# Designs tried in a protein design run: designed miniproteins, single chains. Part 40

Each design is a single chain, and the fold is of that chain. pLDDT is the mean over its residues in the fold that is shown.

## One batch from the design tools (miniprotein)

Design m1461
Fold by ESMFold2-Fast:
Structure m1461 (fold): chain A 56 residues (1-56)
Amino acid sequence: MLTEEQRRALEEADREVARESTSNPLSAEEGIARTAELAGLSPEELRKLKEEGLVG
C-alpha cells in the first residue's frame, strides 16, 4: 500500500513527466524511470506498483 505522501509524490511526478513528454516524447520505459526518479522511487519499485494496480 502507498502512503498518502508517496501517492502525492507520484501524482506530482506523473504530472511533471506528462508536461515534459509534450515537448519531448518519452518511451514507456523512459517515462517510468523519470517518474520514479522524481517520486524518490527506483524504476523497479514503480513498475511493481503499476503491476499491483496501486498506480497508473
Scores: mean pLDDT 73

Design m1462
Fold by ESMFold2-Fast:
Structure m1462 (fold): chain A 66 residues (1-66)
Amino acid sequence: MEEKVEELRDKAHAAADAGNLPEAVRYYQEALKLEPENKVLHFELSQLARALGDEELAKKYEELAK
């Protein structure tokens, strides 16, 4: 499970590096389905949501990362 989460995070990072932020969000959300309580994923999603201008989603994931 952790290995697959890391693979999804790698794909999310690659998508973000390519400027494909919506695709990066999708990969992080897939990883979060495998580890719903993973605070690191919540934090990374909050940062990515801010980059997309989605402050509501960013705040939601930031609260979950506490």
Scores: mean pLDDT 78

Design m1463
Fold by ESMFold2-Fast:
Structure m1463 (fold): chain A 55 residues (1-55)
Amino acid sequence: SKVEEKAKEIIAELGKYDPEKAAKYEEKLKAAKSLAEMVEITLEAGAFLAELLAS
């Protein structure tokens, strides 16, 4: 799905800066049972990446 693709893109980008956190989000994405959970993971990973880039 487009949401899963977007989540993977954000997690891959995060992995350039924090590979350990990226791996944790990848595990969360694999455990996700619904589209809503995938959206939540995407937003959480994206927010973390934004904070990391702002620091």
Scores: mean pLDDT 83

Design m1464
Fold by ESMFold2-Fast:
Structure m1464 (fold): chain A 94 residues (1-94)
Amino acid sequence: MEEEANKLLREGLAAYSRGDYEKAVELFEKAIELTEGKNPVALLRLADVYERMGDYEKALEAYEKALQIAKENGDEALVRIAETHIRHVREKLA
């Protein structure tokens, strides 16, 4: 499943880079499902797509889920990334 999830992350990033946000969302959601919601990278990528689409509420939810998992995994780099994006998105919602 890790190999398949990594493949979906690469394909999702490629779709996002081409501006195909709908396809990017589908691919990142599949990567999240394969890992039972425990893929903080896929959650960060999904949140990035929602933020780019202007869906700040969905972006915030995905970033907060990524932050929780990153903390559980002890991934300090992902924690800092998620916290930075959460602050930015909250400013957009104010």
Scores: mean pLDDT 85

Design m1465
Fold by ESMFold2-Fast:
Structure m1465 (fold): chain A 59 residues (1-59)
Amino acid sequence: ADELLKKGEEADKEGNYKEAARYYTQAMVEYADQGDLEKAREMGRKAVEAFKKYIEKKK
């Protein structure tokens, strides 16, 4: 989970928003599976934000 969060943050910093959203989504699922619902919720928000940046860049 933490590894996926770091990969998502790196991708977001590089402007690879689609990859960032993908990593944050995978981290969300892993945190939820581990019972860490607070971190899962945070990852979900980061995934949505990254995807919004991706869509805005695509327009």
Scores: mean pLDDT 79

Design m1467
Fold by ESMFold2-Fast:
Structure m1467 (fold): chain A 90 residues (1-90)
Amino acid sequence: MAAAEAALAAALARLREVLDEETVALLERALTLAREYAAALAAGDEERAAALLPALEAAEKALLEAVSKLDEERQRAVLEAVGAVQRALA
């Protein structure tokens, strides 16, 4: 948990310099839900994981739509941030 929180905070701090606040908010929501989903799976809480999945999928879709409108450099920054948080959750 602490490693994923640190990775999320560091990623968001970097992205605030290159992305608008609305896109950063979408990324923060998607990564927070992904972290909570991973934690539920790790705890064996299948009911909580199932309850989080629709919100996570909606947040990921909204983030992908926002990212698809960015230039390649900003798209790469978002993918690096997502990858860092996903690695911290593994």
Scores: mean pLDDT 76

Design m1468
Fold by ESMFold2-Fast:
Structure m1468 (fold): chain A 86 residues (1-86)
Amino acid sequence: MAKEKLLKAIEEAKKLYEKALEAAKAGKLEEARKLLEEAQRILLETAEEVGLEEIDALSEEEKKELEEAEKKVLPVMKAAQEALAA
C-alpha cells in the first residue's frame, strides 16, 4: 500500500537523521552530511515510486497518519541540519 511504503521511508529517514545527528555531535561532519543526503534520497525516491497522484488520493485518515509521522521526524532532521551548520 502507498501509505505503508511512505511510512516505512519516513521511519528509515528518521533513523538516518538520528545517526547524522550523532555523527555531527562526534565531529564526523562528512559522515553526518552523507547520512542526511541518504535520508533525503530515500524520502524522494519513495515519493517518486508511489507517485504524487497516489499520495493525493490517500484518505484524510492516512494523510493524518503521515503528517504525525513527519512531525516526529522534523525535530531530529532540523537538529541534524543545525549541527552541520554550526
Scores: mean pLDDT 81

Design m1469
Fold by ESMFold2-Fast:
Structure m1469 (fold): chain A 58 residues (1-58)
Amino acid sequence: SRSIELAAKHDAGFSDEDIRELVRAVREGDEETVRRIAERHGISEEAARNLGEALLAE
């Protein structure tokens, strides 16, 4: 089945490294890293946080 990770890679251009960093940042409450990843991929900080939370739940 298509995972949230695959959607992030195809729709937002996330690398495996970006996925790992986003999940870690959300788990640790690292808002600065969440914001940086969001800016890098042209999405909102809220969208990046929601994506990281969804990935963490997988």
Scores: mean pLDDT 75

Design m1470
Fold by ESMFold2-Fast:
Structure m1470 (fold): chain A 69 residues (1-69)
Amino acid sequence: LKEELSETQQKILLFLLKNPDKRFTASELAKALNLSQSTVSKSLRYLESLGLVERVKGRRTLYSLYVPK
């Protein structure tokens, strides 16, 4: 199993680790990290598949660090 994260995936994960109680859109993360929204969206989907990031459904799609209860 490939568990190695790309530099972009690591940047996103570290940013979320610093903001564990906050939710972000892919656009907000792209602006904060100076990355393209498409790159961030692809990376977020991959991190979600690994169980590292939670996707919140609602008025817009939001992402946050997965934090156990």
Scores: mean pLDDT 78

Design m1471
Fold by ESMFold2-Fast:
Structure m1471 (fold): chain A 79 residues (1-79)
Amino acid sequence: MAEEYYNKGIKALKAGDFETAARHFEKAGELYREQERYDQAAKLYQLAATSYRMAGDTEKAKEFQEKAEEARKLAEAKK
């Protein structure tokens, strides 16, 4: 379930394992997007972007920032 990956991401984030946290938040965001829960997906993609930035992966941070913006637009109910 998406909540399982979110909890694993938070645990990794608290441990300073930013790369592992980012991967878990990415997975949670994907699962929420599949459920058309775009508001939750946007939030998880934003957490993935922040975690990738903290890990020094600027390219993935930008990728997930863009995915978060896309999901936010879908959440506005016009798309």
Scores: mean pLDDT 84

Design m1472
Fold by ESMFold2-Fast:
Structure m1472 (fold): chain A 82 residues (1-82)
Amino acid sequence: MVSFETAAKLYGIGLLIQLELEKKLNEEEREKAEKEAREVERELLEKSLEDYKSGKLIEEYKRLKDEKTLELLELQREREAK
């Protein structure tokens, strides 16, 4: 149900947070590339994102998913608790 979709969305949000932090940290270097090659920048970002997902983000995804899944289970337990 919604809780399941929420867990999936939380995973996506976690990924976006990690990507945004990494991007912000390296934005100074990427900003130059984006300005220089606006069109190519889009493809470079995609490849950069894939590189992050190659291992580090997959680890974060599993960690965040487990943590958020547990949180959802706790909320469900509280609602059904008697």
Scores: mean pLDDT 59

Design m1473
Fold by ESMFold2-Fast:
Structure m1473 (fold): chain A 69 residues (1-69)
Amino acid sequence: DDATIAAVAARTYATLSPYVSPEEAAAIAAQMAAALRGAIAQGQVVSRVEVVRDANGRPLVAVELAPAP
């Protein structure tokens, strides 16, 4: 659902905005939204959203996907 994708993108922006520029946070949120659109179109659903760190120690939002029943 587009609403679910928008909610995850907004959470990604909120998680990153204290650590990166608003432009960078928006770009990462847009990338997350695009990836989730593809996964949901293939019948997957968002199961869990977690904050993890990348190789440089920056917080990232990681999304766990599960097949729809």
Scores: mean pLDDT 76

Design m1474
Fold by ESMFold2-Fast:
Structure m1474 (fold): chain A 76 residues (1-76)
Amino acid sequence: MREAVEELIADPEAFRRGLEAAKEMAKKALEAGLLTEEQYEEILRLLEEAEEAVARGDADALLRVLLELQELIEKA
């Protein structure tokens, strides 16, 4: 997992495309009633934190954010 996170930091364009796709999927899940507005806002905040972590080259911060996103989605 850490190696994959470091690869995302090494390729910010691939990460940006993935981030945009994730935001679109979260919006569609909200519209479909699979997410509450509160869960949607939390996902957006975590995606913003991931974007900042990539900009800083902080693999540990990015990994923590991705794990929090996974837990939030699993509990939804």
Scores: mean pLDDT 75

Design m1475
Fold by ESMFold2-Fast:
Structure m1475 (fold): chain A 80 residues (1-80)
Amino acid sequence: EREEILEQAREQGEKLADAMASLSPEQLREVVALVEPQLPEEAAELLREAARAAEAGDLEKARELAAEAARIAAEEYLRS
């Protein structure tokens, strides 16, 4: 159950990274600014790093960072 939710969160994070890679730098900053305040600090930092990786064209790194951010956010939600 918990592992399934965390795996789904990772998959959603990867999809978010793919979407972020299709955005302009301005749109990407707006998305990060909107989502960041709703995340735990660690997840917010990883989301910012994922956005920077996406801007640099490093999609593999962007997916890994966004997946980890989503997992941390989901884990914190499940504890709350």
Scores: mean pLDDT 81

Design m1476
Fold by ESMFold2-Fast:
Structure m1476 (fold): chain A 62 residues (1-62)
Amino acid sequence: MTKEEKVANLIVAARIAYVGSRETDPEAAARAEELIKQAEKYFSEGNYDKAIELAREAVDAA
């Protein structure tokens, strides 16, 4: 698995977790949404290590 594939998979997982949390814990969901946006930004910039870190935090936050 490449770092790029790992980031993509983690962002998908974070988005799924975010949708699940949105109705039950809006504060956790809002935190996860911000982390997902930051992860996507770093991913688009080619900074896969930072994107992985932020995407993992998003999954944990949701």
Scores: mean pLDDT 81

Design m1477
Fold by ESMFold2-Fast:
Structure m1477 (fold): chain A 104 residues (1-104)
Amino acid sequence: AALEKARRVTMDYLGRLADEVQRRIAAATSPEEKARILEEYAQRLRDMAETLRKAAEQGLSDEEVEKILGLDFTGLTPEALRYMADILEEQARAFEEAAREVRK
């Protein structure tokens, strides 16, 4: 249940983020600007992942984590928070790879 919720919440967030990223990329006028946007979102995801790992380690409440990240963490375990962090880090790597690709 907790891991299923973690995956659903994370994937829903990433879906909304993908729409935002696509809008900004479409508005970008150069490969460098597109790469910078992708790197900005990669860093944002890495920062979120670090926050989730700290929450799992330090025992921050679901309410505190939700307030920081704006996501529903009610009933998530430390293991579920680490799982969310892993998914976010995978997406960050994908954005970093895409940034290298557009800089060809």
Scores: mean pLDDT 83

Design m1478
Fold by ESMFold2-Fast:
Structure m1478 (fold): chain A 85 residues (1-85)
Amino acid sequence: PEYLTLKAIVEIKGRKYELEIRGETPEEIAERLVREIETLIKLLDAEGETVKITILEGSEEVIEAVKKALEKLGKKLNVKIEIFE
């Protein structure tokens, strides 16, 4: 299978986390990224906080899927998600 890659920096409560995610589809990458960010939000008790995500590498299709998934996550966990390209 052909693999897609996303590289991003996630900033929560002034802490920065560099993430590299691989998957076979844009949707799989978006699901994996959401899982990582949800885990960080819970570990840092960051509900109600702002989560900043800077996308360093990714195809347009991956970025679109990620934006859609992160909007849904922000509503679910009551966090403000800001995405930078």
Scores: mean pLDDT 84

Design m1479
Fold by ESMFold2-Fast:
Formats: structure tokens, C-alpha cells, sequence
Structure m1479 (fold): chain A 66 residues (1-66)
């Protein structure tokens, strides 16, 4: 769910809830536009969160909300 993605982003990056929600919205749009954007989002999230495992969890939570 989006709530799970928001929670992970807040806990790992210190973003506010509003900032985390905006990031989730941007990821959703990117994934919907192309599969290439999904790969870019995974890479960017891995760098942001410091963990590919957590990045995958965020992407899966976003995808489950689509």
C-alpha cells in the first residue's frame, strides 16, 4: 500500500509525511509511463534508502496500490 511506502521513506530518509507522499506519487507516475522508469526508480530509491531490499519494498507497495 502507499502507506507502507510512505512509512519506509519517512523512517529511512527523515522526510516529512507530505514529502514522502509526493515522492510516492512521482514513483507511481514514472512506473505507469514505462518499464525503464521502474528500473530508474529502483536505482534512485536504492541510493536514497541505502538498501536495494528496502527500495524493492517501496516499489512493491507502490505497485500494489496501482
Amino acid sequence: SEEEAVKILKEETGLSEEEARKLVENIKRAIEESEINRKIALKDLTELLGSEEKAKAVLEAVEASL
Scores: mean pLDDT 80

Design m1480
Fold by ESMFold2-Fast:
Structure m1480 (fold): chain A 64 residues (1-64)
Amino acid sequence: AGREVTVTALEEVTLVGRRLRTLRPGESFRARILREYPDGMLELELLEDGEVVLVDSSKVRLEE
C-alpha cells in the first residue's frame, strides 16, 4: 500500500524506526509512503529492507 518515492535529505535528518539513523544532506533512498501525519511527519517503509521509519517531511524532498 502507498506510493513509492525517492526520498532525498535536504539537511541532516534522523529516520526514527527501531533504530535512529541519521542521513546527511543529499543522501537518498527509495521508500513507500505508509502514512502522512497532520504535523508533517511521514511514516515510510524502506524498500531495501522493509523497515518502517518516521521522518520530518520539511527536511526531505519526495520525488515520484
Scores: mean pLDDT 82

Design m1481
Fold by ESMFold2-Fast:
Structure m1481 (fold): chain A 55 residues (1-55)
Amino acid sequence: SEFIEKLLKKAEELLKKAEELKEKGGDELEAEELEGIAALLKAVAAYLEKKEKKK
């Protein structure tokens, strides 16, 4: 599914941005927020992938 792939790609982009913020000594709360959003996107992707397997 293209939608699942897009969700996973967006999650990776957010995780990369969070990592860069932490490396620069930037806003740790912003980095944690990005990591949280990425985790939600991965959870939705996993749910949709499991739903597609049942068809």
Scores: mean pLDDT 81

Design m1482
Fold by ESMFold2-Fast:
Structure m1482 (fold): chain A 77 residues (1-77)
Amino acid sequence: MPPPTDVEIQTSLLAMYLAILKRFGELSAEEVERFLRDKLGLSEEQAREIAELVAKQKTDDEKIDAAVEAARRALEE
C-alpha cells in the first residue's frame, strides 16, 4: 500500500486540529480556509477541501466526536 506523503500527514493532522477547534466553536469555515492559505501556504484547492471537511464535521456532531477521538489517538502517538 502506498504510504502517505508528509503533506498528506500534515494536512490530516491540521484538519483534525481544526475540527477540534470547530468543536469548541472557535473558527468558521471561511476562517479555516483563510488560515490554511495565509498561515500554511496551502493551495486554494487544498484549503477548500479541508475547510469543507471541517464544515462537514460541524454539521454532524457525531462525526465531530469521531474526529476528536481520532485526532486524540493520532496526536498521542
Scores: mean pLDDT 61

Design m1483
Fold by ESMFold2-Fast:
Structure m1483 (fold): chain A 89 residues (1-89)
Amino acid sequence: SANRDRLLAQAEAELRDAEELIRELEEVHRRTGDPRVAKMIEELRRLRQRLEELLANGASQREIARALIELGAQVALARMYLWVMRKEE
């Protein structure tokens, strides 16, 4: 359906955004050794893999939407923390 196709497109975009953010956080972690950054990377990888698994297994729109919201929230939080860390330098 059109609604499912839009949800899938949004999920794919969020997976790409999360992957890029993980790479940025890995660079910050290599530079700083900050264990909080390491935990953010682990959480983002866990949520990203969960969303990928749901998409691969043809999960319900509700399950995909929930995983997408959870991943999106963690992406937003991690971006905010990264922005704050850069500004405090």
Scores: mean pLDDT 88

Design m1484
Fold by ESMFold2-Fast:
Structure m1484 (fold): chain A 60 residues (1-60)
Amino acid sequence: ADELYQKGLDYLKEGKYLEASRYFKEAVERLAAEHGPQDPRVREAGRLFHEAMEKAAAKK
């Protein structure tokens, strides 16, 4: 889970928003399964997923 989140951050920093959104989505799913949907890291990864998707849409 943490590795997927970190990869998402790396892609976001590189401007690869579509790739970043994929990793954040997987991080959300795994963190929610392991710690529950109310875990702060699930909420933060979900927020970053939406940010990456919004930026991807703006570029495409």
Scores: mean pLDDT 78

Design m1485
Fold by ESMFold2-Fast:
Structure m1485 (fold): chain A 68 residues (1-68)
Amino acid sequence: SSQQQLDELAEQMSELFAQLNQALQDGDVERARQLLSEIEELARQSGSPFLLRVADLVRQTVDRQIAL
């Protein structure tokens, strides 16, 4: 069932969010972009609108912090 898979993917994304936040705090923009790309690819592979929305929100957050 995809319900269990979504839960595991959400946990994986949570870990990637933590690493992304650390990269942003370190000012490592290149690493932050790579982590963001991984989050987006993971969501795309899942094909789940729920995870795609989560990835979109993360992208917007990162973009706001580093686009300045």
Scores: mean pLDDT 78

Design m1486
Fold by ESMFold2-Fast:
Structure m1486 (fold): chain A 85 residues (1-85)
Amino acid sequence: AMKEAKLLAVNALFLAAAGLVSKDLGDEEAARQSFEAAIELIKRAAELAGSEEAKKLAEEAKEALEKGDYEKAAKLIKEAAKAVE
């Protein structure tokens, strides 16, 4: 059943979008927390879907977040969500 994985991926996309808005407002802590939650959800989605590609993209998103590259993290989360479908 891919329904759970797809729902988690969609929720991760919404959290990544919220994180970008928080960053634009200058709330770096809220941005970080939203992206951490998004990465957790997309990792769970990748695991449930059995998608090695989505799992790899989720790990790359985590690295981008650790470097403070929120735009790159959001892009990688979107690519991971597409790999889950």
Scores: mean pLDDT 85

Design m1487
Fold by ESMFold2-Fast:
Structure m1487 (fold): chain A 70 residues (1-70)
Amino acid sequence: KAKELNEKGKKAYEAGDYKKAVEYYEKALELDPDNAESWSNLARAYLALGDTEKAKEYAEKGEKLEKEKE
C-alpha cells in the first residue's frame, strides 16, 4: 500500500538513511503517482543526498499536484 511505503520512507529519512527513503518514496509513487506529499518527501530525500537538480524537479511536481487539489 502506498501510504505504508510513504511511512517507511519517512522513518528511513528520520534515521538518516536517505538512499532507503528514496527507494520507499519511489515505490509509493509507483502505486500512487498523484500523492503530492510523496513527491515532496522524495525531493527532500534527494536534497539530503546532494542531488539538488532532482530535488528541485520533484518538489515542483509535488507543488503542482498540491495546487490542483483542494
Scores: mean pLDDT 81

Design m1488
Fold by ESMFold2-Fast:
Formats: C-alpha cells, sequence, structure tokens
Structure m1488 (fold): chain A 57 residues (1-57)
C-alpha cells in the first residue's frame, strides 16, 4: 500500500542519512517523501534505491 511504501521510504531514508553522517537532512527528506506520497506518486523506485543505498553504505 501507499502508506506502507511511505513508512518504509522514511525508515530507509533515515538509515541512509545516518550512515552518511548527515542526520540534519532528514527533516527535509521526510517532507519531500510526504509530499510525493500525498500527490499519489509511486514510491517503489525510491524504496528500491534506498534499500540498495543502505546495503552499499
Amino acid sequence: SLEEQYREAVELARKVLEKLGRPELFDGVEATIREQAAAGYDLSPLVEGLREAVEEL
């Protein structure tokens, strides 16, 4: 579901930013993900990219 995609994207984004040492960027990234979800965009590509980023970092 869109809600599940949103929650997963937010969780993965937090992990990526923590690994990059840039936790201060999280609020802005979360806001962007929220806007995309509210607009009805498919978040699957973002979730897949963030999963890959977590694995590579």
Scores: mean pLDDT 84

Design m1489
Fold by ESMFold2-Fast:
Structure m1489 (fold): chain A 84 residues (1-84)
Amino acid sequence: HMEEALKHLEEALEYVKKAAPNNTASINALRIAIEAVKRGDYERALQALDAAITSIKQAAPNSPYAKKAIEHLEKAREALRKAM
């Protein structure tokens, strides 16, 4: 469901801002994923989401906020795969 995926992507974005506020790469990737979901482009959304996870792990591997962001991104990924 689009609504579930959007909720998790937006929650992940807030946790990324707390974990690594200067991580422009992951913030931009999440914004791309959110816009892709709104347009129904789930393939692009999944690509952007995977890029965000990689960037978050590199920037803040031990942050509890980064772990929360990744948890929400995994839930968004699951919702997107079910919508495809």
Scores: mean pLDDT 83

Design m1490
Fold by ESMFold2-Fast:
Structure m1490 (fold): chain A 98 residues (1-98)
Amino acid sequence: DPVAEEIRRIEGEAEATITYLETTEFPKLTPEQRELFAQKLLESFREALDNSPTEEVREAVLEAAKRVLAELKKRADPATQAALDRVLAELEEYARNR
């Protein structure tokens, strides 16, 4: 089942990313770096949602993105956490409007 295989791939990539983040120190970002980082994350996740062939794959991508964003927030300063919360809100709205 190609849909089930794609979902497993997405979940595996998210798990690998989370494991990497758990072992990596999160640097303190300037306001400009923070905005760019948030913008690039949002762009990347939107592209992944746009390239999702089915509703089930899109749901898997959104859940994977939420898990990655949650892990990033645990390591981020309060200002970066706020930027990540905006990314999550915009991503959820984008996914719902598809």
Scores: mean pLDDT 79

Design m1491
Fold by ESMFold2-Fast:
Parts: structure tokens; sequence; C-alpha cells
Structure m1491 (fold): chain A 77 residues (1-77)
């Protein structure tokens, strides 16, 4: 499906950026669920996730920026 292809590309880009695999798996699972939600709920849930990830000690500021870019691309598609 188009969603599966998009999520595969997001996974590859997150792993290439050095995001931990367990966190990448969590993000992909979140995005699959998010795709079933209304556009308003998608925006709200992405903003909440980004606020949480910005505080995660496992992630650099550069890794959070990559995650933000990919989540914004997902929301725009």
Amino acid sequence: SALDEQLKKIRERLLAAGVPEELVDGIITFLRWLSTQSPEDQRWNIDRLLATLAKDPRLSEEQVAVIRELLEEFLAS
C-alpha cells in the first residue's frame, strides 16, 4: 500500500539518522495508528509526540529535527 511504502521510507531515514531502533519502531506504530485519525487529531498528536521527543535524552537536537521533518511530510501527504 502507499502507506506501507511511505512508512518504510520514514523508517529507513530515521535509522540513517541514528535514531534508536526501538524508538523508530514506536514512531512507525504511532504513524500507522495516526493514519486512522482525523486531520485535526493527527496535527494534535504529532505536536504532542514532538514535544515528548524533544525531552528524550536518547535523542540529539539534530535527530529530533529529522523526526520533525518526517512527521511534517507524513501530515502533508
Scores: mean pLDDT 87

Design m1492
Fold by ESMFold2-Fast:
Structure m1492 (fold): chain A 75 residues (1-75)
Amino acid sequence: EISEKISELAGQAIQADKAGNKEEAAKLFEELKELLSKLPKEDQIIALTNLLEVAKDAGADFLAEQLEKELEKLK
C-alpha cells in the first residue's frame, strides 16, 4: 500500500540522515516525493506536515529542511 511504503521510506530517510548519509537520505526523499505526487494535493500537504514533525522530533535536520521546502511549494 502507498501509505505503508511512504512510512518505510520516511523511516529509512530519517535513519540515513541521522547517520550522516545525506546522499542516501536525498535518494530516499526523491522516492518519497514520487509516491506523494500520486496523492491529491490535500493529502500531500497532510503527509508532508506529519513527516516534517517526525523528522524534526528525530533530529533529521537535512530531511526536515527538504520536507519544509516541498510543503511551501504546495501552499
Scores: mean pLDDT 82

Design m1493
Fold by ESMFold2-Fast:
Structure m1493 (fold): chain A 59 residues (1-59)
Amino acid sequence: SEEEIERLVEEGNRLTEEEKRLLATHDPSNPEDVARMRELILREAEVTLQLMLLYLEQK
């Protein structure tokens, strides 16, 4: 639904802001920082896929 699309867009924007914050303190030599960044990227990918699927539901 359109409301679901709006919520996912807002969530995606929040995750983007979180990514910017994490990048400012990210240490690629620290496995914990790498793991946190991977988790964030996967969450962003999930939101993007859900949005694409909702758009495909439109006839």
Scores: mean pLDDT 80

Design m1494
Fold by ESMFold2-Fast:
Structure m1494 (fold): chain A 73 residues (1-73)
Amino acid sequence: VLAELAAAAEAVLRAAEAGLASEEEAELARRLLEAARAGDLEAALAALRELGLSLGYSEEEVEAGVAEARAAA
């Protein structure tokens, strides 16, 4: 789970470098990457929730994704 979260954060950061993601999304992706690398699951899930909402996912989709990630940890 943490490795998948780190990979997702890195993808968003690459998109931001290409001008395809906002500064706010880049900040959230950095927080997600740092938390995932530190092994802090709850901090990573909090950053994932904010990033998902910023990317336009619904609250229901984001909470389902967070619950799935927590269960897989």
Scores: mean pLDDT 78

Design m1495
Fold by ESMFold2-Fast:
Structure m1495 (fold): chain A 61 residues (1-61)
Amino acid sequence: MKKAKISILDSKFNILKEEEVEFESPEELVAKAEALAKEVSPEAVGAIVEINGQKFGIAFK
C-alpha cells in the first residue's frame, strides 16, 4: 500500500496539521488533503503532499 504525508499550511507557512494517510490513487489523496484542510482551519491556504519522494503543492487561494 502507498503512504502519503499531508502538511496543512497557513499564509505564513506554519504547519497547522500533519497526517499520514494510505491511498490507492492521486485523486483520493487530493480529496483527503482538502477534507483535512477544511477540518483544521479556515486559515489554511495550502497543503504539501508527499508520496514516494515526490512533493505536490495544493493552493486553496
Scores: mean pLDDT 75

Design m1496
Fold by ESMFold2-Fast:
Structure m1496 (fold): chain A 65 residues (1-65)
Amino acid sequence: MDKIKKIVEKILNVSPVTEDSNFYDLGGNGIKLGFLRDAIEKEFNVVIPDEEARKINTVKEMVEY
């Protein structure tokens, strides 16, 4: 959880971020979602398909992937 929060804070340049924080409400968009996906894939050694990435809205959804 904390690693995901830190990644979101760095990409959106906002703090604090909680599990219930909505990525788009914090100023996220499609381009920043791409940066977020790349950062999560590298940190956790996972692959997030485009269709799954588009369904991610909140920080808690990023952890449940």
Scores: mean pLDDT 73

Design m1497
Fold by ESMFold2-Fast:
Structure m1497 (fold): chain A 111 residues (1-111)
Amino acid sequence: ADNENKAIELTKKGYDYYKQGNYEEAKKYYEEALKLDPKNAVAWLQLGNVLEKLKRYEEALEYYEKAAEYGDLGIKAEALKNKAKVLKKLGRFDEAKKAEAEAEKLKKEFL
């Protein structure tokens, strides 16, 4: 509980830096959160978002997959939606379409 609570606080602090455009500092806070709670799906999702902003698209895809693996249905849907956006930037349109279809299916199950 204490490590999980501290990971949540670090994830929130990372998001504050992300909103400021300080992506390298945001990344450090999310990485520290994941050292305390490696299954923190929100931290994996936000790391993917940081890497997308840094244009490190293949790494962003890896971390969106981790967010989908550990996340609830809502986090899974968001991770797959963001994965599809990155896949489109890479020109991987068939994979993007598959990820979008999976995200839409999960949204219908969550709502």
Scores: mean pLDDT 88

Design m1498
Fold by ESMFold2-Fast:
Structure m1498 (fold): chain A 69 residues (1-69)
Amino acid sequence: MEEEKKKLYDEGISLAEEFKRRAEAAGDQVGVDLAESMINYLKKVYETGSAEEVKEALERLKRAIEIAD
């Protein structure tokens, strides 16, 4: 259970960090702010939430990146 939660969290952080780096390279400050808010949200859910909540946060992050692109 903890391994799955950490795996989802690590995937989410990696994805948000990559999105942030691409936004920074493009000069997209809105994208950078969005990525930082996602990183902070993932950290909060990982600390206080369940594996299911981390999975939901990851899905929301993936959808937000798709919409921003």
Scores: mean pLDDT 80

